# Designed miniproteins, single chains: the designs that were tried, part 54

Each design is a single chain, and the fold is of that chain. pLDDT is the mean over its residues in the fold that is shown.

## One batch from the design tools (miniprotein)

Design m1873
Fold by ESMFold2-Fast:
Structure m1873 (fold): chain A 85 residues (1-85)
Amino acid sequence: MLDLLKQLLVDRFMDVLSLLSEEDRDKMNDLLGELNSSTLEEAIKKLDEMIEWAKTIPDPKARQALVDLLTWGRDQLLSLKDVLS
C-alpha cells in the first residue's frame, strides 16, 4: 500500500516538473529520492516540509499546482496512517 502510494506521488510529480525552473526541479528530485526511501511517518513530515518550500516558488501557477499536489499526497498518507492505526 505505502509503496504504491509513493509511486503514484512520484509519477504525478514528474508531470509537474515541466512547470518548474531548473533549480526547483533539482530540489524536487532530491526530495522525491528521500520520499522513496522513507517510512510512512518520515514521508508525512517530508511532504509538510515540501509544502512549505512550494509556497516560496515565484511562479503562481507552478506554486499552486505543487501545493495542491503535495497537500493531496499528504492527506492520502494521513488517511493510510489512520487505517493502519
Scores: mean pLDDT 74

Design m1874
Fold by ESMFold2-Fast:
Structure m1874 (fold): chain A 84 residues (1-84)
Amino acid sequence: SPGEAAYRAGELAHQGAKDGNFGIAAWGGSGAFSAGYRTYQLTGSEEGKKAAIAGENASQAALDGDFETAYRYGKEAAEEGKKA
C-alpha cells in the first residue's frame, strides 16, 4: 500500500523511543518522513503528509534525546501512515 512504508517506519520510531534507542527512533522517524512525503507526492494523501510531518518531528526529538516526544510522534506517524 502507498502508506504502508510510512506505517512501518512510524512503528519503528515509536518502538525505538519506547526502548530508549535514539538511533532506531531517529531512523524510523526519518523513514516515515520519506515514505509519507512520497505517498503525498504520488496520491495527494493528507494522511501521507501528516505521517511525513510526524516522522520528521519524531526523528528530531530522538536526536535531541527527547524520547517521550519521539514516542508520541512515532505513534502518530504510524497511525497516519496506516490511513494513507
Scores: mean pLDDT 85

Design m1875
Fold by ESMFold2-Fast:
Structure m1875 (fold): chain A 84 residues (1-84)
Amino acid sequence: GTSTLTVSGTLSQNPESGTATATALDEKGNVVATATANINSDGSYTVTLSGLAVGQTYTVIVKVDAVINGVNVGSGSAKEVTAK
């Protein structure tokens, strides 16, 4: 079967604009899913990845590109997760 994975986060400051992109890598480092969402004016974001295999372990990388107080900012994070 296939499952979805929801990635959520919040920026420490409210952005004027921005996007969050989530990418799922399999155990071999192959990109299996990617999705992008706009960041809300309160700094919150939610990105949903679909088409993941139930019981498979993925590394999920989240990249943020935002404008905060007129400054272009970028950040990234990675976490290992198992789809259920």
Scores: mean pLDDT 78

Design m1876
Fold by ESMFold2-Fast:
Structure m1876 (fold): chain A 55 residues (1-55)
Amino acid sequence: SPEIEAIKAEMGAQIQAAVAEGVAQGVPLSELQARVNEIQDKAQEQLEKAREEEK
């Protein structure tokens, strides 16, 4: 589904941005991992909704 692929692409872009920003800010690895986990959790919720809409 184009919608599912778009959600996955957006997740990947957000993870890359979070890593780059976190490194620039000098955040500890634990904080960086927490940010990535939040992005993945939101993406999973969006994926579940997209799958429901596909029926």
Scores: mean pLDDT 81

Design m1877
Fold by ESMFold2-Fast:
Structure m1877 (fold): chain A 67 residues (1-67)
Amino acid sequence: MSEEEIQRILEEAEREANARLGPGVEVDISLEDGVAVATVRSPSGALTPEEVDIILEAIEEANRRIS
């Protein structure tokens, strides 16, 4: 898989997750050691179960498409 294809997959997953997340919660999806990982920013320091699910779904889909 090309570097451009990997980057597109990560950007799509990040965009979809951020579109579904509530105000003030932001996620960055990046590649570490061949695995998609998320860095989360939340002012409350806590995520709702729905926000956790959205982030996990995005990471799982990205990793499935990369692998």
Scores: mean pLDDT 79

Design m1878
Fold by ESMFold2-Fast:
Structure m1878 (fold): chain A 110 residues (1-110)
Amino acid sequence: MDLEELIAEVLKELGSSKSPEEVLKEIEDRFGSIFSDTPHPLAPLVIEGENVHLHAQQLVGDWSDREKLETDKTPDISIPLRALVEFLVTGSVKSITNPKLLELLKERGV
């Protein structure tokens, strides 16, 4: 299942009229900017069940330092996919309970 299909299922559960393409664009516009010091236009998303993992380790070209990026420098943020989609649909940060992500959103003005 691709990201668009998973977003479509969550949007259906929320009763939202938004398209998966609109939500994907909002993810790029809002969450890509959190990793402004990285060259990728979209923060890499790894989906495991109902969780979306924002793994900025994949945004850097130095694969030899992957272990360091996983521990010290690059935020690895896991949030429920539903909470991410609810935030994008409603504009409410109440759906995001991860303190690290909330701090990043506040700092970036998202």
Scores: mean pLDDT 51

Design m1879
Fold by ESMFold2-Fast:
Structure m1879 (fold): chain A 65 residues (1-65)
Amino acid sequence: MMKEREEQIERELEGLESLGARVVERTPDRLVIEGKTKTATQYAALAIHGAALSVLGLKEVTVKE
């Protein structure tokens, strides 16, 4: 359900921020991530891409520098 999954996704997003990435936008269809280092942000985006698409029904995950 979205409630329990929402909390788990929130934890994953906090993990991304610990890696130096930041969630700048989140919608039902997409997630936008921005970070200081492209490499670190890309790795984090790959991890969240799998979880977010399957759980939240997101269509795309976007990574910015």
Scores: mean pLDDT 62

Design m1880
Fold by ESMFold2-Fast:
Structure m1880 (fold): chain A 65 residues (1-65)
Amino acid sequence: MGLFTETFPVTSPNPAAAEAATQLLAAEAARETGAKYASASYDAATRVGTVSAETEEAARLGAGL
């Protein structure tokens, strides 16, 4: 079982909106790539978002890479 993670900087003036958008992109990336799961989280202390997915492709797509 693979768990691939990609991190991305949150430059949005509204980090909550950026997290919500990334969650949507993670779900779409999982659907498009056939990954069984993809999720996103945001760390307000570091202003870094993280996408975790079954496949590297889904993780990268969810992070906008």
Scores: mean pLDDT 74

Design m1881
Fold by ESMFold2-Fast:
Structure m1881 (fold): chain A 86 residues (1-86)
Amino acid sequence: SNVIKLVTMELLAAGAEVDVDLAERLVDSDPELARALVRAALRTVDDMERLLAENRDNIPQSTLQRLRDRIAAVRARAAAIEARLA
């Protein structure tokens, strides 16, 4: 159902956001774990973009834009963390 697909995408977004939150906290104490968490978050948002593309006709435009904004925010945060880890 469209509701189950939407809930799945919201859970994926939340998971990616948790991963970048943890990575940011770990940059100085555990840079290898921070890199792994950033990589996990980026894989999750790539999966989200695929699911959004496959389901765009079944998602309200406001929800689609909100999920795209969350993906963009995760990507920006991940890039900032990777720059600190370089």
Scores: mean pLDDT 89

Design m1882
Fold by ESMFold2-Fast:
Structure m1882 (fold): chain A 80 residues (1-80)
Amino acid sequence: SADLEAAARALDLTPDMTVGEFLARLVARRPDAARYTAFIYRELGGDATSLISDRLPRSRPEDILLLLAQAMGVPVSAFV
């Protein structure tokens, strides 16, 4: 969607970024996103041993952004 594309552009999302880089960009835009990061990582098959320095699971950071927005109960446009 146009909102998802705008949010991905605003956050400068790249397929090669780490979980830590992704989290830092999200928290800079929406500080409350930090509390949902572990939830999103579990939804993507992550486990308790996964590190913040690990690469994002899969090459679609916008899919992760959409899941996070849904978990937070906000529209994706909230990250634009």
Scores: mean pLDDT 68

Design m1883
Fold by ESMFold2-Fast:
Structure m1883 (fold): chain A 122 residues (1-122)
Amino acid sequence: MIEELARELGKKLAENENDYDARKQALIDFLERLGIPREEAQAKIDEIENELVPVLFATPENPLVTFKELIFSPYFTNEKGEKIPINPSLKARYLAEFVVWLAGLPREKIIPLAKAIREGLG
């Protein structure tokens, strides 16, 4: 089931916290298993990775984060240069919304996928 693949993705993101390329490949592998061609998945991630995420996924401590920082980093750097841990529930929710949008899945899949990704993250 797709939720089992999403839990595996969350686990791979957590296990590879110091390896950006490994985390990016884990997401590309997951999208390929959902039927998105690998080259298309990679191109879309490359397109958006430096773009700001919607304000809904910002935190009070850092209102501006990029896709790359939110999804592929264990922390973001605040205005004072301090490393602040990324809330795993926000990471899971935004990633689920991105996946549902890119794969053309029903919006009802956002909550189950976010829960599965969050479980994998630990």
Scores: mean pLDDT 79

Design m1884
Fold by ESMFold2-Fast:
Structure m1884 (fold): chain A 64 residues (1-64)
Amino acid sequence: MVLSLEEAKERVVEYRKSLGLSDLSDESLEYAASVLRQKLLEGWSEEDALGVAVREGIFYEIYK
């Protein structure tokens, strides 16, 4: 895999901080990290994959 789950979590946290956003719950962060890993495996750019992962993490937090 291109990133470990732990590495993907770190990337999501860093990206959210760069946008001035608060931290996700552990559950939503793990989900966002899994989405990031999936999109990167599918050949998405890191920027696009992070954008989707952050969006999906917020969606998961609200609608879980």
Scores: mean pLDDT 78

Design m1885
Fold by ESMFold2-Fast:
Structure m1885 (fold): chain A 82 residues (1-82)
Amino acid sequence: SLTEEIKAKLDAAIEKFSSEPAIVKHLETARELLDSDPVAAHQAVDKAKTAAKSLGNEEAFQVLTDIDIDLGVLALKEVILG
């Protein structure tokens, strides 16, 4: 499912960027909220993207942009179907 794909991407991003607490804290929040509140999870990923940009971490910004797009689709589906 799209949710399981996003979970895998979030878990991989948390591992990959583990040295960046400013990014990881928001990704952990997104991971926790993903099943119950995809809209809040999407907002948490957007905060992680902002942190990545502020740190000049272009690789993190690109990875998080991919997750942000997928999570935006999931959040929109929740609004339409809920």
Scores: mean pLDDT 86

Design m1886
Fold by ESMFold2-Fast:
Structure m1886 (fold): chain A 66 residues (1-66)
Amino acid sequence: SELARLDARMAALNAQLAANEAAGTPEALREGMDLGVEQLKLAVIRVYAKKKGISIEEAEKDYKKI
């Protein structure tokens, strides 16, 4: 399902964030910030889809219009 794909994407981002924090370098910090922004975007899309009762794909299309 689309929700399962989104949850899998968020889980992968969480794993990368944890690895970057463990590395503790300035480069890892910058990469972690970029990953955090992507994670926040996915979280917003998920909440929006839930509130509107629509699919994740439809929520992503709506997000691009905002």
Scores: mean pLDDT 75

Design m1887
Fold by ESMFold2-Fast:
Parts: structure tokens; sequence; C-alpha cells
Structure m1887 (fold): chain A 69 residues (1-69)
């Protein structure tokens, strides 16, 4: 259902934000990427219609942080 997909997208954004936070702990230069991922996660929670895009954006930010670390 649409509700299940949205909940999955929000969960994925949460996981990606947590991953970005871990990278920020290892390399503080990635902290701005973590903060952006957190903003996308917060937006996805407030407006579920944005959850698919915000989840992708949070995941991309976590991958960028991984490449720097």
Amino acid sequence: SDRDRIQRDISDASISTGTARSYATLNPSTEPLYRQAQDYYDRARRDPSRAPQDSRDATDLARQAEDIV
C-alpha cells in the first residue's frame, strides 16, 4: 500500500541519516552532509508526499560522506 511504501521511505531516510552521523563522527568535515540528511529525514516525516525524494536525497548524502571518509 502507499502507506507501507511511505513508511519504508521514512525508515530508509532514518537509516541513511544514522549512517551519515557515523561518518561525521569519523571525519568532522562530513558533518554538513549529516545535517542535510537530517533535514531531509525531518521533512519526510512532516510531509510524507516528499518521503520518496527526501529518502533518496538522504541516501545520496550518506554515500557522499562515505566517499570522503
Scores: mean pLDDT 84

Design m1888
Fold by ESMFold2-Fast:
Structure m1888 (fold): chain A 63 residues (1-63)
Amino acid sequence: SDTELADEIGTAIKAAGGPNLGVAVQQQVALIWLQTPEGKAAIDAVAKQKGKSAEDLLKVLQT
């Protein structure tokens, strides 16, 4: 489900030293952080694990 995928992305972002997606006020900050080289690397790693594109994962987080 998209909720489970979003939770896994949030865990990967936190593990990579990014913002905590469990804090609602940090969602926009997290989306901006995912545009950095570090953020792109973190989301790409999750995308490879799930057989999806980083762009598809970003859409899950924006919904």
Scores: mean pLDDT 70

Design m1889
Fold by ESMFold2-Fast:
Structure m1889 (fold): chain A 84 residues (1-84)
Amino acid sequence: SLEEEVERAVDELVDQLEADVKAGRITPEEFGRALLGIARQLAADPRLSPETVKRILERLIERAKALGVPDDIIAELQKMLDEV
């Protein structure tokens, strides 16, 4: 389904970004800003159900916390989740 394809594509993209953080190519702040960009695109996509958007945003927040993304960026992701 479109939802399964989007969830897989996001997971693959986030895995690549996590590898970039671990390799020192990007900072945790830059990683967090990339997640905000992904979240905005998902929230604005009328083809995705609110349930799918919510599940993906919840996983983005978990990954952001795990990699030490700044609290202000995590708060923005949480606000977006709360508005779905």
Scores: mean pLDDT 88

Design m1890
Fold by ESMFold2-Fast:
Structure m1890 (fold): chain A 84 residues (1-84)
Amino acid sequence: MAEKRREIVELLQKIDELASKLPDPETAEKIRRLVTEAYRALNEGDYEKAAEYFEEVHKLAEQSGNKEIADLAKKAADLARELA
């Protein structure tokens, strides 16, 4: 399962990079904060909590029209739930 954890971290890094390029700084800050909390949860082995944070990123990205971030966050949430 270390391989799936690595994949989640790679998705998280892509989400953070894309969020840093968003034109709306408030949405960017909210997504990056959630990404930080998800990473903390992953490091603590709390995959269910990590999935919840990724679901919040997905919802926020959908509401703001950032489909690429939304798709990556959904994939990360699904992988985290598989590890829970």
Scores: mean pLDDT 85

Design m1891
Fold by ESMFold2-Fast:
Structure m1891 (fold): chain A 69 residues (1-69)
Amino acid sequence: SLRDRLRELLAELLKKHDLSKIKIVWDPNATLEDLIEDLERALKEGDKTLHVSPELLQLLLELAREISG
C-alpha cells in the first residue's frame, strides 16, 4: 500500500539521521503519492524538500512514532 511505502521510506530517512536538512513546505493539496515521491527524491538525490498537508503531517508523526517505538 502507499502507507506501507511511505513508512518504509520514512524509516530509511530516519536511519540516516539527516533530519536537520529536511525542508518542510506546507501544501494543503499534497497527496500521499506526492509525499512518497518527495521521500524517494530525498533518498536518491539528496533534495530533502517535503510537501506536507496537515493530514500528511499527522500521518508522518504517527509513522515516526511506530518506527521509533
Scores: mean pLDDT 79

Design m1892
Fold by ESMFold2-Fast:
Structure m1892 (fold): chain A 62 residues (1-62)
Amino acid sequence: VEEEARTLALILGVKPEDLTAADLARYFENDPSVPEEVIEKVRELAEKHPDMKAIDVLRELS
């Protein structure tokens, strides 16, 4: 979970601790292998909790 957040942060050019749920949602939208149900849940979390970090979203999904 934390490794995935670090990898995504490197791809987006941000610090892992600064990676937001919105950043994660946008990344998953571009990956056709990610189920729509997962994308919808991440989007909902990002919209309702704009201060939520991607690492917390990934923990919620695991």
Scores: mean pLDDT 71

Design m1893
Fold by ESMFold2-Fast:
Structure m1893 (fold): chain A 85 residues (1-85)
Amino acid sequence: MPFTVAGVEVKDEADLEKLVDTILKMQPLLSRELARALVELYNELKGKSFKEQAKILADYLGISEKEAQWKLFALMLGIPVESLD
């Protein structure tokens, strides 16, 4: 659905993909799926604890909370997330 992320309006899927591509160019260690999830869930994730963020991402990506926690932790350490699976 149309929404705003960090002052950027996302009107449709094409705007979302363009924003994800921009993020991936700056953070090449992110998987496209994780980058997309972070963009779409931006307003739900801000102000949440690490555990709550992992739960929200797990529900969105269809993975376990444990897997989401490892992906977030790997991102914080600068480890390529795509290399974990």
Scores: mean pLDDT 66

Design m1894
Fold by ESMFold2-Fast:
Structure m1894 (fold): chain A 95 residues (1-95)
Amino acid sequence: GLSEEEKKLLELLKKMVSKLSEEQKEALRYIQSKLDEFDKDGDGYISEEELEEVMPKLSEIQQKILLKLFVLFDTDGDGKIDYKLLKKLLEEALK
């Protein structure tokens, strides 16, 4: 089961997804499929530096969606997101 904090984050993610256009939802699904490639050092976190390395390879719509995800999941403001949590919650939100 999900923790109360994970449930809150999932509800915020679902609200974000519900407001996306079909093109933005396709961009989100693409990002979901590429999450493992974004964690280049294998530490289970995506840093701002790793994000900057992948951004030039993404479309403008994909870049915008990835930035929205980063802002939402950077809950402590340290410039890193837990990609395992992101992957888990995206799977739940996109069912």
Scores: mean pLDDT 78

Design m1895
Fold by ESMFold2-Fast:
Structure m1895 (fold): chain A 81 residues (1-81)
Amino acid sequence: SLMDEIYEGLVNAAKLYLDEELYKEFVEKLKEIKEKSKSPMEFVENAKKLVEEFSKERNIPESVYEALMTVVDTILQELKE
């Protein structure tokens, strides 16, 4: 499904940019958001909030935050078009 494709894309981005422990925590939270979301749009909007909150709570470097945010914003733009 489109939601599964979005989830896999975000998981792959997290794996590339986050350390293993942070990656594991991020992916668990992302999976919970996916299960609670009713549409791909809602999932991506909630994933964006997760990136913002997680980066603040875990003091993620700005470069990693920007990389993750770029992935989320790219998906969000594609869903709006």
Scores: mean pLDDT 87

Design m1896
Fold by ESMFold2-Fast:
Structure m1896 (fold): chain A 66 residues (1-66)
Amino acid sequence: SAERFRELALELLDALLEEDPEKRAARLAQLRSQTTPADVPGLREALLELGLSESMVDHALAALFG
């Protein structure tokens, strides 16, 4: 759902702003456990709707999946 992707996008952005590398890694691992590659289009749309540029979205998705 759109609500699910918005929540995941906000959690992803919050995780990327985490200053503690161990806590950041744990948050990203938790998000990976809740997502699959099939979620990429929905997450991309949610991140763009939150005002991120395409390059920022690519960096955020790479941090989560790559």
Scores: mean pLDDT 87

Design m1897
Fold by ESMFold2-Fast:
Structure m1897 (fold): chain A 136 residues (1-136)
Amino acid sequence: SAEEIVERLLDPSTPLRKQAELLIEATKDPELAEEVYNLLLERSKEFPADIRAVSPDPRDALIIYTGLKQINLELTPEEIRLVAFVSRGRLERAVAAVMAIYTARKLGEPLRIEHLAAAFAYLANIPTDLVEIPKL
């Protein structure tokens, strides 16, 4: 179910590869993909729209902030909340979420589970036919 996928995805003990696999699973059914995405957005509303909330380590927030400036990507408050929420204190998860947003922006598309799945899979070194990640 969408709730089971989101709970497993957000578990801090879930490794990046397993998060990628869970997101790929969600893309197999369009209804499931929409439910997972909407649940992530709804639950992210409780998080501050502050990039410093990405990780308890302030160096991680600085890495993300510097990367955003270098690729000239400005995040909306909703996108910042989503990055912070999905990160669960892990830099690699924040990088994957930023990469997904950047990919959607480059394609002129709204962010979808397919973008998140492709970005997490790219960083986890899992081949996919979902979305091509642009050069950063």
Scores: mean pLDDT 82

Design m1898
Fold by ESMFold2-Fast:
Structure m1898 (fold): chain A 111 residues (1-111)
Amino acid sequence: MELYEELVEKLKEAVRLFTEAVDDAIKNEDDKKVRKQLRAQKEAARHILEELEELYKKGQLTPEKIEEAANGLLYRALSVRLLAKSVMTDEAEKKLNEAIRLALEVKDKAS
């Protein structure tokens, strides 16, 4: 319970930083199709967190589900890095890197 609470909190912070980085990238992106793809990655990350929080609240959280959520966020972060390569500000990249670091930490502790 205590470990799972800590991991959920860390992943929540990772999603928050990821969302801020994506929102900054969207502001700097002129291509409507790329903005749509960035919004889709943001929504996917939010849904991953919402599912994880619901499972935690119900006492149904497992190490496998935590690892799945962390891997899901890592995949989204790598997709955003590729999509936003030309518009990624230093500030947004720092937030994205911290989100990746937190997701990796959660994955390592869940395994």
Scores: mean pLDDT 88

Design m1899
Fold by ESMFold2-Fast:
Structure m1899 (fold): chain A 68 residues (1-68)
Amino acid sequence: SQQTTQDLQNLTDQGIKSGDPDLLKKTNLQSKQASDQLLQQGGSQQDIQTLQNNAKNSSDGMGKSLSK
């Protein structure tokens, strides 16, 4: 998905606030994929860190850590 870092951050926050496990799972996967893509393309370190934090927050919200 070609979502912006900000859009994924907003979705992650919404998922945590509403306790929506499906949304948290979706944002976790998309944030991980987006951060990997930016790393490969030499994207913004700030955006990469935000996406990695989104993945961690989503995983924590689901009560299970997915990846490092």
Scores: mean pLDDT 73

Design m1900
Fold by ESMFold2-Fast:
Structure m1900 (fold): chain A 74 residues (1-74)
Amino acid sequence: MLSDEELRAMAEGLIRFLEALARSHPEHRAAIDALIARIRAATTREELLAEMQAAVDYLTAVLHPDLPPTVLRF
């Protein structure tokens, strides 16, 4: 299993990717900002994993709309 430090590092990496995606796809800025805010607000490992999964599901829908949202899971 990932440590809490490793999981937070992954979350920060995901936030950086989301910010880059928002710059390339400004139509998704509001949704991406909300996802980033929820990841940053997560106080438990379970909350952080759930918010990271929600962000990955959103990214899958934006980049690959034909893929089922359950294909990429933690």
Scores: mean pLDDT 75

Design m1901
Fold by ESMFold2-Fast:
Structure m1901 (fold): chain A 65 residues (1-65)
Amino acid sequence: LTPLERAILALLQARPGEILSVKDIAKELGVSEAAVRQAIDRLEAEGRVATSKVGDTTYVAAVAP
């Protein structure tokens, strides 16, 4: 995993049961929304996160084992 992908997973794991938007993650980590979207796409392909799109907002949750 890249440093950004690890940081996203750590953030989601620190908040179990909480759903964060791409914007929330970008603000928390101080990175662009585009960088977060790319990292999330890779994490979703690895089965580590699930995403849901509501309007223009993409929400992210960690996948339970």
Scores: mean pLDDT 79

Design m1902
Fold by ESMFold2-Fast:
Structure m1902 (fold): chain A 57 residues (1-57)
Amino acid sequence: SPDLQLAVQYAADTINISGDYFDLKLAGVPQEEVDKQNDIKIQQLKKDVQQAQQQVA
């Protein structure tokens, strides 16, 4: 179902974002920049998933 697929995609995207977040932290990137980039990524992924849901046949 589209709703289930959307939920699974959000979970997968959250895991990937968390990975990127910790990689940036390990590199010594400031917390402020890490939080900003992570938030932008989450918002973009939500938009992409929402659009994909609208196109599900």
Scores: mean pLDDT 62

Design m1903
Fold by ESMFold2-Fast:
Structure m1903 (fold): chain A 56 residues (1-56)
Amino acid sequence: SLDDLRAHLEQLLAEGRAQLDRDVQAGKISPELARQIEEGVRALVDAVLSLIERKL
């Protein structure tokens, strides 16, 4: 269902955020880049969910 998909995407987003935080702590990426990635991924998730909702 759409609600199940939303919940799954929110979980993946949270896991991705946690990984970005670890990568920043390890010095693999800058905090600025991590913020930009988080914002871009969130915008993409919201756009996909909106598209699916509009087609249902």
Scores: mean pLDDT 82

Design m1904
Fold by ESMFold2-Fast:
Structure m1904 (fold): chain A 79 residues (1-79)
Amino acid sequence: MEREVAERMAEELYSLSEEELRELLERAREALAAATDPDVREELAFAVEVLEMVLEGASKEEVVEKILELYEKIKEKAA
């Protein structure tokens, strides 16, 4: 199930224009700079990495693996 969600997210990211991706990255960076909660900062840092990977031309598979890494970290904290 997590892999299917990550694959869907990656598919959506690759369907966005470069301008939309840059806007999302800018918002994520602003949110990261304003965040004081360590858990929120970690999530936003991974979101920034994923968006940067897509903009740099990373493969869909590499993006899926990165999203899965974020989900594993969230699960560890939620358990």
Scores: mean pLDDT 78

Design m1905
Fold by ESMFold2-Fast:
Structure m1905 (fold): chain A 78 residues (1-78)
Amino acid sequence: MEELKQKAREYVEAHLALLELTRTKNLTSDLEEKHIKDNAELLEKLKEWRDAYLELMRKLGAGSPAQRRELAARLLAE
């Protein structure tokens, strides 16, 4: 359980860091591959987020979307 909580927190932190970087760089939803390639920091944060997401999904297993949502809500409430 502690490992799962830790992986979920790592995923949330990586996601928030990516969002903050995107906001700081004033990037929009029409992000072109060129902007990602020209911004090595953004590409690195995107990779961190993706890796954290895959680790979290691995730890959660094949659980239902409802179970994953309840777990996420509980972790965010703490």
Scores: mean pLDDT 60

Design m1906
Fold by ESMFold2-Fast:
Structure m1906 (fold): chain A 92 residues (1-92)
Amino acid sequence: MEEEKEKIKKLADFAVEQARRELPSHPELVERLEEGIKKAAEDAKTFKEAVANILSVIGDLINEAISRGDTEAAQALARVAKAVFEEAKKLS
């Protein structure tokens, strides 16, 4: 359980850092991502659940960006999702 919590924290911290790097022109979107990622990590009971929850948060924001025609934000969020997925594989 301690090891799972440490992996979840590392993944959440990584996801937040990636959001800040990929979305410097979208501070409100970064804030929503940070809060969503934090809650996803806090609600998760396992590392796999944390991965699924974090990716779901990013996916919801991608869908919102697409619906608004914000292709730049959607592409940046997709890069965050890809980076999170690759980091999750390293931590697994």
Scores: mean pLDDT 86

Design m1907
Fold by ESMFold2-Fast:
Structure m1907 (fold): chain A 79 residues (1-79)
Amino acid sequence: MASAEELRAVLDRLIAELRRAGAPEALLAALEEGRARVDAWSEEEILAWLGELERLAAEHALALGVSTEDAQARLAKLA
């Protein structure tokens, strides 16, 4: 089980990596929203949010022709 502190640490690294990679503001905003609210969300809400992040990352990778493998691998660290 990931604690709120543990999940925030993972999110901080992911946000920093994606920001350096030039990820879209929508994806970064979704990650920052989850980071701010992770301790207020239920496990079900966290899982639903992670699924939405995976979808957004995949859409962004496809739109830019970037490898979806990198986006999926980074999001997997949140699980």
Scores: mean pLDDT 64

Design m1908
Fold by ESMFold2-Fast:
Structure m1908 (fold): chain A 68 residues (1-68)
Amino acid sequence: MLSVEEIRERSERALETIKTMPPESAKVALRVGIAELEKELEKNKDNPEMVEALKEMIERFREELERV
């Protein structure tokens, strides 16, 4: 199980890396990231703090996907 801190850290690192990728690679990486975050959301539905952090990160990945 990822902690709130680990989710934020990984998401920040992933977004930074994705911004350096070609558009096609960035889109694949963002979609994979969203899918993994959604799986974690499903596992942690009973943890409100984790749910909020995961939703926040999913929205950030979706926003980046729309820019690419």
Scores: mean pLDDT 79

